# Ledger of designs, part 31: designed miniproteins, single chains, continued (5)

Each design is a single chain, and the fold is of that chain. pLDDT is the mean over its residues in the fold that is shown.

## One batch from the design tools (miniprotein)

Design m17052
Fold by ESMFold2-Fast:
Structure m17052 (fold): chain A 72 residues (1-72)
Amino acid sequence: MTPEQRVEAATRALVEQGQILLDQGASKEEVLEMVEKGVRALEAAGVLTPEQAREVLERVKKAIEELAKQRS
């Protein structure tokens, strides 16, 4: 995988998981906490570099905030 493909794959997986949790009635805060823990786990495992982890976190946060706004 290229660095770009890793960022895209991690972003997609975390957004999909976050959307499922929001649909099940989780709060935006709970979903964002899950995302932060997931990104940290991927960084600790060496799947993402620190820079890639920050990029994934920012992309996923933005997507989750937009999804939450559509539900309010």
Scores: mean pLDDT 81

Design m17053
Fold by ESMFold2-Fast:
Structure m17053 (fold): chain A 80 residues (1-80)
Amino acid sequence: SEAEKVVEGLREALANADKLTPDQLGRAAVVGIAEAEKYKDKNPELAYELAELSVEFARRAGDKELQEKAEKILNEIKKK
């Protein structure tokens, strides 16, 4: 699926996070957040993985606002 491909791409990017700039890490978090929001009702398990990856990317980027946004989505999925 489209979301599964995004998870695979994000996992590969995270494995190479040492080679990424903070801007690139932040962009990865934005992509993961958008996909988690899109799939949180349709596929909560996949959305949870996307949200977890997004939290890690945002943390590595040093972007507290993105980290909080990703954590909010993660907590919303946990409630379902």
Scores: mean pLDDT 84

Design m17054
Fold by ESMFold2-Fast:
Structure m17054 (fold): chain A 86 residues (1-86)
Amino acid sequence: EEKLFEELVRKGKETLEEDLNLLDKLIKQSSGNEKEFYEQLKKVAEELKKKIEELKRRGGSVQELQKLVGEALEKIKKIYEEYKKK
């Protein structure tokens, strides 16, 4: 499913770029635990973007893309749960 893979990569990159722009603003406007939270989210988004770009170059699959996104979402969930405990 080359079309689905390409479309998901395109949409994923657009979403990550928007998220990174928002996180940069939030990091600049925040301090303490809140700033640390946004910095951790930015790191996950940056790593995901890099991995998606590498996957596209290597001719990966929709299943591999879904795994990368799923792993990133699990990391985000863990970061959020830790932030909520503070």
Scores: mean pLDDT 80

Design m17055
Fold by ESMFold2-Fast:
Structure m17055 (fold): chain A 80 residues (1-80)
Amino acid sequence: SLDLSDAFEISSVPQMLEVTARMMEKYNLSSKEMADLLRGFADGLRGTPGVPQEVIDSVEYVAQLLREGLSPEELLKLSK
């Protein structure tokens, strides 16, 4: 599961891309599996008080890239 404290620390798309890529490599997750996890995470964040909208938007954007089939290596390149 994703740690909610990571969401409060992620203020930008590049940070979300890097964290997502590292999780995919560590747990050997496919783009589809990670996209499904991020969708659930974004839904949880919408119900959590004090989460900035830009954090939710970052999660949704990265989930969209994963649905398009981007690899961890491609996400890391976009984070630069």
Scores: mean pLDDT 74

Design m17056
Fold by ESMFold2-Fast:
Structure m17056 (fold): chain A 100 residues (1-100)
Amino acid sequence: FSKEDIEEEKELVIKKFESFDLSEEQKKAAKKLLDTIAETESNDAYIALLTLNELEFKSPEEFIKALEKVVKALLESEDLSEEEKEKIEKAYKEFLEALK
């Protein structure tokens, strides 16, 4: 994969959740999280974005659960540095706060 491949998959995920009944704050937090994941340019980040794009989401709750699973996988990844994992965890916490 290339950096362009990762950006393409990220944009496809963003298009999927933009169709959901989410607030502007929630959409902004989700975009930040996806940007943080894509910025690692890691193989596991690419797989995470591909996984999100292969899944059909009928509700925002399904998307949130899928996003939680990929974040957990990324935090356990050996492809990511501790600094990259910390950034992803922070962005994910901001997303969860926006859901309240």
Scores: mean pLDDT 80

Design m17057
Fold by ESMFold2-Fast:
Structure m17057 (fold): chain A 79 residues (1-79)
Amino acid sequence: VELEIEVIAETEEKAKKLLRALEMHAFSRGAYVSSEFEGNKVKITLRLDTLDDAKALAEELKKIAKLVGAKEVNFTIHL
């Protein structure tokens, strides 16, 4: 199962802070992490064994992104 999360921040500095926070959390949950950073946008792609784990992690990452100051958060799950 693949989870893709896209985050938009107000500034590049905030985007970098968001990337760090989200990567640390995903790593703590044992996910394989691939990240892209472009200006004020962060894209994180995660590989997980189950759909339930992917959904749970997506909700946790969305909450963290909002708490750190994300302007927009979107996620997509690929089966």
Scores: mean pLDDT 80

Design m17058
Fold by ESMFold2-Fast:
Structure m17058 (fold): chain A 79 residues (1-79)
Amino acid sequence: MAGEALAADPKGLTKEAREAGIELAMKLMDYGVMVAAGLSGEEALERHPYADEIVDDLAVLSGLSREEARERLRRREPL
């Protein structure tokens, strides 16, 4: 489902939501570098030391399950 409390701040996201978004963006940049180095999405996730945290952050932000978020990252599909 859509994230709770995001619509409660009319001037922006909560601190927790902003921090999760920034952390996810940084982790996705690292993942992108691995993919650019010639790794597949699956290989990049297996080698990334924080792959589970990337999946968790995407699941929280998109309202998806961990398994769905991981599958989309593995296939390099948009969320």
Scores: mean pLDDT 61

Design m17059
Fold by ESMFold2-Fast:
Structure m17059 (fold): chain A 81 residues (1-81)
Amino acid sequence: RKEELQARIDELNARLDEISREVAELNKQPLSPERLDRLFELGVEAVELAVDIVTEKHHLENELTPEQQALYDRWVARREA
């Protein structure tokens, strides 16, 4: 329902904010391979969350287009690989 979709969007945004805070914290640390690996992982997670947020917002307003659904499914598959 619309309220449930909005709550889901809010939850995704909260998780994205947590990732952004961790990225900011890592950016204050000395450069290391471990830091770079973690930044890459967080970057990938942030992009995936952003896609989820856009998808949920579109679903809140309209039904997903075939193009949006295909993009989302492809991104999820790449993440799981």
Scores: mean pLDDT 71

Design m17060
Fold by ESMFold2-Fast:
Structure m17060 (fold): chain A 107 residues (1-107)
Amino acid sequence: MKMSDEEKEEALKKIDEYLEKAKKSTDPKEALYNLNKLVTLVDTLVELKELSPEFLEELIEKLEEARELALKLKEENKDNKELVEEIDDLIERIDEVIEKLKEKLAA
């Protein structure tokens, strides 16, 4: 289903809210939670909606920013093996969703 401009603005606002909460969080579990919510939202959009090329590119940029933040979170918490495993799972999910977005952009 095609997204309206209003739906796109609302989605981007929600993505930015999750990203900002992750950046500002002093708790690595809260940061991870917000990044997972961001990825789930983008994955839902790519699966259920017809996205314009411009919106696909914008979502890829947001996921690449989320990926960089996840890598930073992993480095800061490298001694916590359980958390590192959860962050690695998040990075794998991010990479899968980026591939889906790039496939749709190439079509």
Scores: mean pLDDT 87

Design m17061
Fold by ESMFold2-Fast:
Structure m17061 (fold): chain A 93 residues (1-93)
Amino acid sequence: MPIDELDIDLALARMANAVFSLTEEGKKIVETALEIAKEKGLSEDQAVLVAAAVAAELENLPKLAERFREAAIRMGASEEVVDEVIKEVKEKV
């Protein structure tokens, strides 16, 4: 299959999560988001996108956060579950 926009968004989300994890605070946000997303039944790729979305939102990068959120939904994640993960992470950190 040719590289599509979701493949690019997933690669960008992996890089964003690595960058956010360079700080202790950012690492805790990313790890918490991945844990909650997996507990709610999201796939590993969907969890990576949601973790990047919430970390970007907390770093005041709202356009990047929305891009990753929309990518998770396009990858088949329920919008309600994605929003629940983001809310729960924000309540725990």
Scores: mean pLDDT 85

Design m17062
Fold by ESMFold2-Fast:
Structure m17062 (fold): chain A 90 residues (1-90)
Amino acid sequence: MTVNQNSTGQVNAPPGTTVTVISRSVIHTDEDFEIYGVAEGGNGQTVTVSKTEEIELPKGSVFKEGKQTSLTSSGGYLSNVTNSLTVTFD
């Protein structure tokens, strides 16, 4: 089974500001799993945008691997940050 998590945030920030997008999935199996993805760019003050979602998996699902991609862009006072995290279970 594959879980995809995406978090996108748009914020007004000075050039060089670090924009952090925190993506979170809570996966319920035999043990609860929390998956975090973070995307950052530049320097300066941090502005955080977060998204949380819950996913129920069948009991006995086994973690295989996680792949994370991040994309940041900024212009003037506007920054757009996207973080994508894909996690695969058996």
Scores: mean pLDDT 50

Design m17063
Fold by ESMFold2-Fast:
Structure m17063 (fold): chain A 62 residues (1-62)
Amino acid sequence: MEEITIDAGGGEIGRALRDMIIGSVRANHPDAKISESVGKDGTKTVTIETDDEKIVIKTLAS
């Protein structure tokens, strides 16, 4: 299993980048599990998991 962490930053650009990545994954891996959590510091973490890959995207919550 390969794990990739992406720091998309905050604000409008960070949110747009996160949404673009999620949309791309959904188009190419419709069976992928996508989960979302918000940390104590307001950081939103989106985890995308397939059978052989895990992608973690971190953005500041708006």
Scores: mean pLDDT 74

Design m17064
Fold by ESMFold2-Fast:
Structure m17064 (fold): chain A 87 residues (1-87)
Amino acid sequence: SPEQLAEVRRRLEEAREEILKFAKDMIEKGMSPEEVRKKVDELAAKRLHEILRWARERGIPVDEANRLVGEAYEEIRKEVDKLLKEA
């Protein structure tokens, strides 16, 4: 339903904000770009899989949930790369 997809999007946005804050904190602590990317990828995988599991449990269409999660993953990676270039 539109409401269920809106909830998936809200959870993805919360995960994005959390992951970007985590990346900024790691960069400010002087972690290498490689280590930041590794830690971000680990956190993103965990958080996005939790959202995908939540969606599956509520009968949200797998294809649509996977598409939204995949798009969010790509956006997060691009934003982390931007943060690393600005540092």
Scores: mean pLDDT 85

Design m17065
Fold by ESMFold2-Fast:
Structure m17065 (fold): chain A 115 residues (1-115)
Amino acid sequence: SEDKKVEETKKKIYLRLAEKLEKPEVKEEFRKKLEEQGYSEEEIELKLYTLDLLAEALRNVAENDKNMYDEYEKIIDKLIKEYKISREEAVEIIREVEDMITPLVEEAQEEVLKE
């Protein structure tokens, strides 16, 4: 069915994206960009930790049939707990990280659709 094909394609994209985000060179480029933007070391570590949580969430959706909205909520909860920040600050950090990974999202989509 079309619904099954959509779900299968979405899971492939999520897994491909997770694999890209887990690469050390991707984290190094992310760090450099954040340093160039004037973020503090503490802010950079927080954003890189958020990147790791997003990669884990994508894998959980792709490989363990988890819901993305539930995984997103878990990221928010972990950021609040570990960094003692507000929910609003956690959402802003996730949004900034999502904006930074947009080229990798587009790359993962293109690679999966070419298969």
Scores: mean pLDDT 87

Design m17066
Fold by ESMFold2-Fast:
Structure m17066 (fold): chain A 123 residues (1-123)
Amino acid sequence: MPPLKITESGGGTFPAGGSVTLTSKISGADLSNLGVYWWLQRPGEPPELLGGISGSDPSHYGLAPRYEGRLTLSVDVANQTATADLTDLQPEDTGLYTFAVRDLSGGNEFTFGEGTLVTVVPP
């Protein structure tokens, strides 16, 4: 079996009040068997879980309370792609965004991507 691979994109520099779309492509495993998650590590802070969505049932998703209403998670199982759309960007959203997957069939561990840097500049 080829190893699980995660390719992340969508990072960069964005204005406060703008939006960012983070995209993760998964290979080596079927997305329909995975839970997918996004983490944020701000400079000098521990990693924070932003939210997760199930590839087997996209109606099963949850968000951290402070991101409700401005973060949307989606999965495209046919294209092995997961997406996080974050709107109303704040300077505190600056940091390393890391995608992770968990095998829903018996995995107790996350497999993390390399992360995508997002910088939010004040107006």
Scores: mean pLDDT 81

Design m17067
Fold by ESMFold2-Fast:
Structure m17067 (fold): chain A 113 residues (1-113)
Amino acid sequence: EIPSLEELEEKLKKLSLVESVILMARTFSLMVGEKVKSEEIIKRIEKMYEKILELYPNLSEEEKKLLEEIKEILINFAKEKDKLSTEELKEKWEEVLQKITELIEKIEKLEKE
C-alpha cells in the first residue's frame, strides 16, 4: 500500500513544489504508520528530496533552505522513532507535523510572491 519509489517519482513530475513537499511528508507518515524500518524511510525521503531538487532547479536560496530543513526534520524523526513509546511517537509526530506545516506555508508564500 506504500507507493513504490517509481510511482512516487512519476507523481512528483505532475505536482507543484508545495504539493511535492506535501507528498514527501505524507509518504513519510504512511511509512512510519506501517512500521517500516528507519533505514528504508530515510532512503525513500532522501530520494524524493533529490527528485524534487531535479524537478525544480531554479529554487531560490530561501526555498532550498526550507526544503532542506523539512528533509532534516523528517530524517531525524525517522532515526529516533524506534526509541520512542507509542505515546511519545504520537506526541513527537504532532510536533513534527506542526513544524513542517509552518515550513510548507513559508515555501507557498515564496512561490506566490
Scores: mean pLDDT 83

Design m17068
Fold by ESMFold2-Fast:
Structure m17068 (fold): chain A 55 residues (1-55)
Amino acid sequence: SKELEIVKEGMRTVGDMVDQILNARKQGKSQEELDKIVKEAKNQYKKKVEQIEKQ
C-alpha cells in the first residue's frame, strides 16, 4: 500500500540523515550546518511522499 511505502521512505530518509549528520560532525561542521541537513532531509521526504501519493 502507499501508506506502507511512505513509512519505508521515512525510515530510509532518517537513516540517510543520520549518516550525513555523523559525517558532518567528523568534519567539524557547525550546529547550523547540521540543522540544514535535517531541513533538507525533511524537504526530500516531503517530495517523495508527494510522488508516492500521486502515483
Scores: mean pLDDT 84

Design m17069
Fold by ESMFold2-Fast:
Structure m17069 (fold): chain A 61 residues (1-61)
Amino acid sequence: SAAGEVVGRAAEADALAAGASREAARHVGQKTGDAYERTRDGRAASEAGREAMREHGVPLL
């Protein structure tokens, strides 16, 4: 949905700003957006995004 796409795109941009590669950032965006679509919970979406960032070795701030 549009809401999941917006949330995912924002997470992708944040991952890029944190130094993620484009491939890692896309994966972070996808995981974050998918979590938001399933749960409608911004915290669950953020947790999914942080998990994906850890998977790709991106520093968490």
Scores: mean pLDDT 80

Design m17070
Fold by ESMFold2-Fast:
Structure m17070 (fold): chain A 71 residues (1-71)
Amino acid sequence: SQEEFDTAYNSGLSFLEKGNYELAVKAFTAAARLAPDDERKAEALRNLGTAYEKLGKYDLAKQAYDEADKL
């Protein structure tokens, strides 16, 4: 549902702000699965890419960005 997406997505944003990048990855991964539409899924995937970049996981970041761009 939208509410389940919002909860996961907002948790991810909070973790990014706090520098908890591994938890941000988990939250945005959940948000992408829970996304009610392609627009929300793309939002979650772009933030997943950002979280992976913060972890130095550049190949995973690129995969997340590329998946978002296909939506």
Scores: mean pLDDT 91

Design m17071
Fold by ESMFold2-Fast:
Structure m17071 (fold): chain A 67 residues (1-67)
Amino acid sequence: GPAARAKYAEERAKLEAMGGRVPNPSKEALTAGQILRVIGDAIDRGLEKGVLEAASEEELEEARKRG
């Protein structure tokens, strides 16, 4: 719900302030910023279940392809 969206928006903003949006020269499967974006997107779609229930494996793969 709104509290969960606020929490993830806050955590994402902290990562962005620390350069989480800057290209990472270290190649990783998913950065913390990418993971938080996927979780935030799932919550914004009105999925109020747990993170893994809201963000399906298919949605995670789509996020990897998009970056």
Scores: mean pLDDT 54

Design m17072
Fold by ESMFold2-Fast:
Structure m17072 (fold): chain A 68 residues (1-68)
Amino acid sequence: KVTVYTKEGEFEVEATEHGGHYVFDARTVGFKPGDKALLEHKGIKQEITVLENGLVTVPSADSKLTQI
């Protein structure tokens, strides 16, 4: 599950794991396509942009190698 931070509070959303990413519909928590969303998954906070179809794709912590 992914926690979404909004002006109305914190929401835990159902996200589907797909190819090392978690996908969910950000419209269910009041976001629109193009909005910036702050998410938390497994203690990691990440800002992402809501896609044109209203979905949000969050890399799993293990799918992104940040070395430097």
Scores: mean pLDDT 67

Design m17073
Fold by ESMFold2-Fast:
Structure m17073 (fold): chain A 87 residues (1-87)
Amino acid sequence: MKTVVTVELTEPGGVWVRVAHKDGTSTAVEIRASKPSTFTVTADEETGEVEVQASDPSVEIRTAKGPARSEVLTDGSGATVTVEKVE
């Protein structure tokens, strides 16, 4: 299963995406934008692969391994978030 998160930020802000893997670990992706931007995070829960695409190269992206859980959070004001789960 893949989780696809599309975020449109009208203001500076951030998105936090964490994907659980079947081996009991997770991968967390933190994305911060210093200006309005659109980005897409695609995460595969089976392979643990995470892909990030951003409309703006000034976007700060960090990844980290952690304990298993899946969550999507945003701290951006005026953010539009679309989350799709694909089999």
Scores: mean pLDDT 66

Design m17074
Fold by ESMFold2-Fast:
Structure m17074 (fold): chain A 69 residues (1-69)
Amino acid sequence: SLDDLQKQIAQLEKEIDAVIEQGKKDTAQAAATGDVMAVALTLMDYAGRYVDLKAQISKLKRQIQQLQS
């Protein structure tokens, strides 16, 4: 249903917020090591998770548009 799709989007948005907050903590920890490659790899990992979650939200938003058409 439309309500179920909206609830799924809200849950994924909460997951994005968690990824951003954890990403900040993990990148700060990596930076503390002085290893620039560790920082880069950590940023790439969190960027990938963010992109995946955004893609899932976009798919659900397209499903909502199809139901409203």
Scores: mean pLDDT 87

Design m17075
Fold by ESMFold2-Fast:
Structure m17075 (fold): chain A 84 residues (1-84)
Amino acid sequence: METTMRLAREEAGLSAEEIREQYAAREAAFAAQKAKLEAENTPQNRFLVEVAEEAQKLLEAGASAEELEAFVAEKRPAAEELAA
């Protein structure tokens, strides 16, 4: 996993066209996963979609790993409550 992600980043660095294709593929994968969670429409899945959307917005805004970890940590108790 880590090695393949590292190689993908190296490939993205080779040309602007490759960077655009990899970014588009990642966006499509995210959209597909979100659509799958929305299709089941459970309270837990709705919460997971909301958390994923907020995390994606933070990541696009240039949030640090620490900010993302803090965000996830704050949301975990609510996710556990919805799962129960």
Scores: mean pLDDT 63

Design m17076
Fold by ESMFold2-Fast:
Structure m17076 (fold): chain A 100 residues (1-100)
Amino acid sequence: RYSLTPEELKLYKKALELLIELKEKGYSKEEMTKELLKFLAKELGIEVSDEEIEEALNSPRLPSDNPEFGEAFATAVYLTENSDIEKLKKTIKNIEELLK
């Protein structure tokens, strides 16, 4: 938490808000991971194509030549697999307190 800048905390909050929206709309885990990864790549300025995102989702390996993309992928997978709406809402509230 202390290692994250206010801008990184805002980004994380937006990612969690997006994930809640996708879950409420009934998106699959794969679709949620894809949308979250696209969002994180765009916001972090990671230059990856839609094809690379799709290959990462359909491949057992992470892109080893792009560690930032690999970390964004791992984060997207983790959030879609290990979060429920109530936990996501609680995390958002905690981030809002940290941004104050």
Scores: mean pLDDT 72

Design m17077
Fold by ESMFold2-Fast:
Structure m17077 (fold): chain A 81 residues (1-81)
Amino acid sequence: MDPALVKALEQARQEYLADDLNGAAVILVQYILSKPTLTQEHLLALAEQLKEFGEVVTNYVLDTLRKNGREDLAQELEALL
């Protein structure tokens, strides 16, 4: 797995455990937007983390990806939820 993804997931989880849902969402969005492409394996790992974080974080991530022209990634992630 991509070490940058592992680190982003770890950091997002720490923010989530600190009740910073916005911080958790922002970390995941920054990782996704930093990548021109994501593998199916990376998308699955992100989708599993979003399922754990719940609807508020998931909706923020999907909406922010759409606003940044990454409708493709938002649709792929939503299909895995």
Scores: mean pLDDT 85

Design m17078
Fold by ESMFold2-Fast:
Structure m17078 (fold): chain A 64 residues (1-64)
Amino acid sequence: SEETWREVDELFEAFRLVVQGAKAAEAGDYETAIRLFEEAMKHPVVGDIARRELEEARARQAAA
């Protein structure tokens, strides 16, 4: 159904944001990582993962 394909597209976008955020954090670009994780949190399917990653990125930024 069209509803199923929209869910798949949303899932791919949500995971793309999490992956890009994680790469930015690994590179030490915490400003970019935080922005990407905040966008990912708008997607319920990754909300818990994105929130955890966001808090870790904020903690690392504060410690730098």
Scores: mean pLDDT 82

Design m17079
Fold by ESMFold2-Fast:
Structure m17079 (fold): chain A 81 residues (1-81)
Amino acid sequence: AEELIERAIRLVEEALRELGLDSPENLEAARRQVLGLVDAAAEQGEEGLERLRAAAAEAAASNPREAELLRLVAEAAEARL
C-alpha cells in the first residue's frame, strides 16, 4: 500500500520538476494532496474507487501520467478496505 502511495507521489514530484516548481514547499504540498486523495477514496469505499478508476480511464488517452496517478491512488485506497 505505502509503495503505491510513494509511486503516486513520485509522479507528481516528477511533473513539478518538469515545471520548475519542485521547491520543498511544493513537494510537501504534493505529498499531502496524494495522501488526501487516498484517504478520501478509502473513506468513500467502493464509490470512491469507481470514481477514480473512471477518471483514470477518461484520462488514459490524453494524459497517461494522470491516468497512472489515479490508478495508483485507487489501488492504495483499495488496499485499506
Scores: mean pLDDT 81

Design m17080
Fold by ESMFold2-Fast:
Structure m17080 (fold): chain A 58 residues (1-58)
Amino acid sequence: SSEEAAQSVLEAARALAEQGDGRGARTVGELGIAEGKESGDEVVIEAGREAVRLAEQA
């Protein structure tokens, strides 16, 4: 589901950011945005944007 996909993106980005891997977290976020745009899924797009924001904190 959209919620499950969004949660997977956010969980992966949080784990990478907690490990200091800002590049990895940003990559996950960018891929989430791309996939969400291709499927028209706003929930996944927003999760990807949040993942990019988390990357900036790492």
Scores: mean pLDDT 84

Design m17081
Fold by ESMFold2-Fast:
Structure m17081 (fold): chain A 84 residues (1-84)
Amino acid sequence: MEYEKEIDKIFNELVELLRKAGQEEAAEAVRKMYDALKKGDFETAAKHLEEFYKLVEGLDPETRKKVQELLDKFFEAIQKLKEK
């Protein structure tokens, strides 16, 4: 329960950062990825993650760094939930 709330917080922070950067397509890709992960559809999640990385390549370097830091925290939180 607590780990799921932590993952949701990181996810919301990532989506808000992308939207503030004017990256609606990247924000949507991240939302679809997270929705697929919640449903256990890892193939669909991987597809949307790949799409997200292609969209993020178009971001300015400062925003890309912040996005990557949040994405890293997001996957670390998921890994901790899985290892418990």
Scores: mean pLDDT 77

Design m17082
Fold by ESMFold2-Fast:
Structure m17082 (fold): chain A 56 residues (1-56)
Amino acid sequence: MTPELALRLVRAMVEIAAERGDMGDIRDYFPEAARRLGLTPEEAAEARAWLEKYGV
């Protein structure tokens, strides 16, 4: 996974949280962010593991 993709995922999660008016835990929006970016389930799993490794 690239740092640029990680940044896009985090930004998408923040945008979804803002749209829903709930900034409590942006991690809950990861599956929707991955879908918006067109990631496959396998790519989403790899991205999630990478973000967890870096404390996101």
Scores: mean pLDDT 76

Design m17083
Fold by ESMFold2-Fast:
Structure m17083 (fold): chain A 86 residues (1-86)
Amino acid sequence: MAEKVIKNFVELIERGEVDIAVSLARMAYGISLTAYRNTGDPLFKQQADLYRQLIEAIEKGDVEKAKQLVKEISKLDKQADEKLKS
């Protein structure tokens, strides 16, 4: 789960640590994409798409968009956890 990583994204973005934030987002994107390729689960494809958008927002300096995407990633993680428990 990416909860700790997600919290770190907001902090890094607010501090202007763009290179570190992009590196973490690319790592998460790669993990999600690999999981999708191995499982075919559309949840991982959705995570990969959101991380790709997050990378773009961070690189453009769009702090508001990046924060919105972090919230969407968090919602997707909660939805996955709820499905597993239901």
Scores: mean pLDDT 74

Design m17084
Fold by ESMFold2-Fast:
Structure m17084 (fold): chain A 101 residues (1-101)
Amino acid sequence: GEERELLLRLIGLTLRGIGALIDAEKTGDVSPALEEARELIELGEELARKGYLELAKWAYRQALRLARQALELARKYGDEEAIREAEELIRRAEEGLRRLE
């Protein structure tokens, strides 16, 4: 059903984000991890609209974890653009969680 498909999408985005963070340690490029965090926020917003509140919270929590780790790497590499994007994604994920409870 739809809930299972959305759960599999959430898991896939989370795993891709973790892989992107591992790759960023070698490349210095956190953009792929930030893109996965953004997609997790968008999935969280979709899940919340559809009433899958626990999955929405999980999506926002995973986005928050990825964005925070990407922020740390962006600071290490001095990537000002990535720092700003990560801070924006952190704010969006925190706001998403706040709206649900």
Scores: mean pLDDT 90

Design m17085
Fold by ESMFold2-Fast:
Structure m17085 (fold): chain A 100 residues (1-100)
Amino acid sequence: SPRNQTILLTRAVAIGGMVTLAQRLYENGKYEKAREELQSAVDMLKSILDDPDIRSTLSQSDFDQLSTLTQQAQDMLANNAPIQDVVDVLEKALDIIHKS
């Protein structure tokens, strides 16, 4: 539905803001705060995937890709992967939402 699509895109903008803030924090040497912003982005992606109304706006293929990338970003944060690698995975997730 147009309403559910608008909610999805609004949440995608918020996630994009968290990723951008994380990059800025990283550039300023604030590594812990950068990771906290990336965790917030992952938590918001999980919230999107858990919402059945938002889920209905995604194709099965887009949902499966988003689910995989969200889990990948979560695992990377848990394993202290480089901040830029987590950012790259989250940017791929945002690209899928913007195409749907």
Scores: mean pLDDT 88

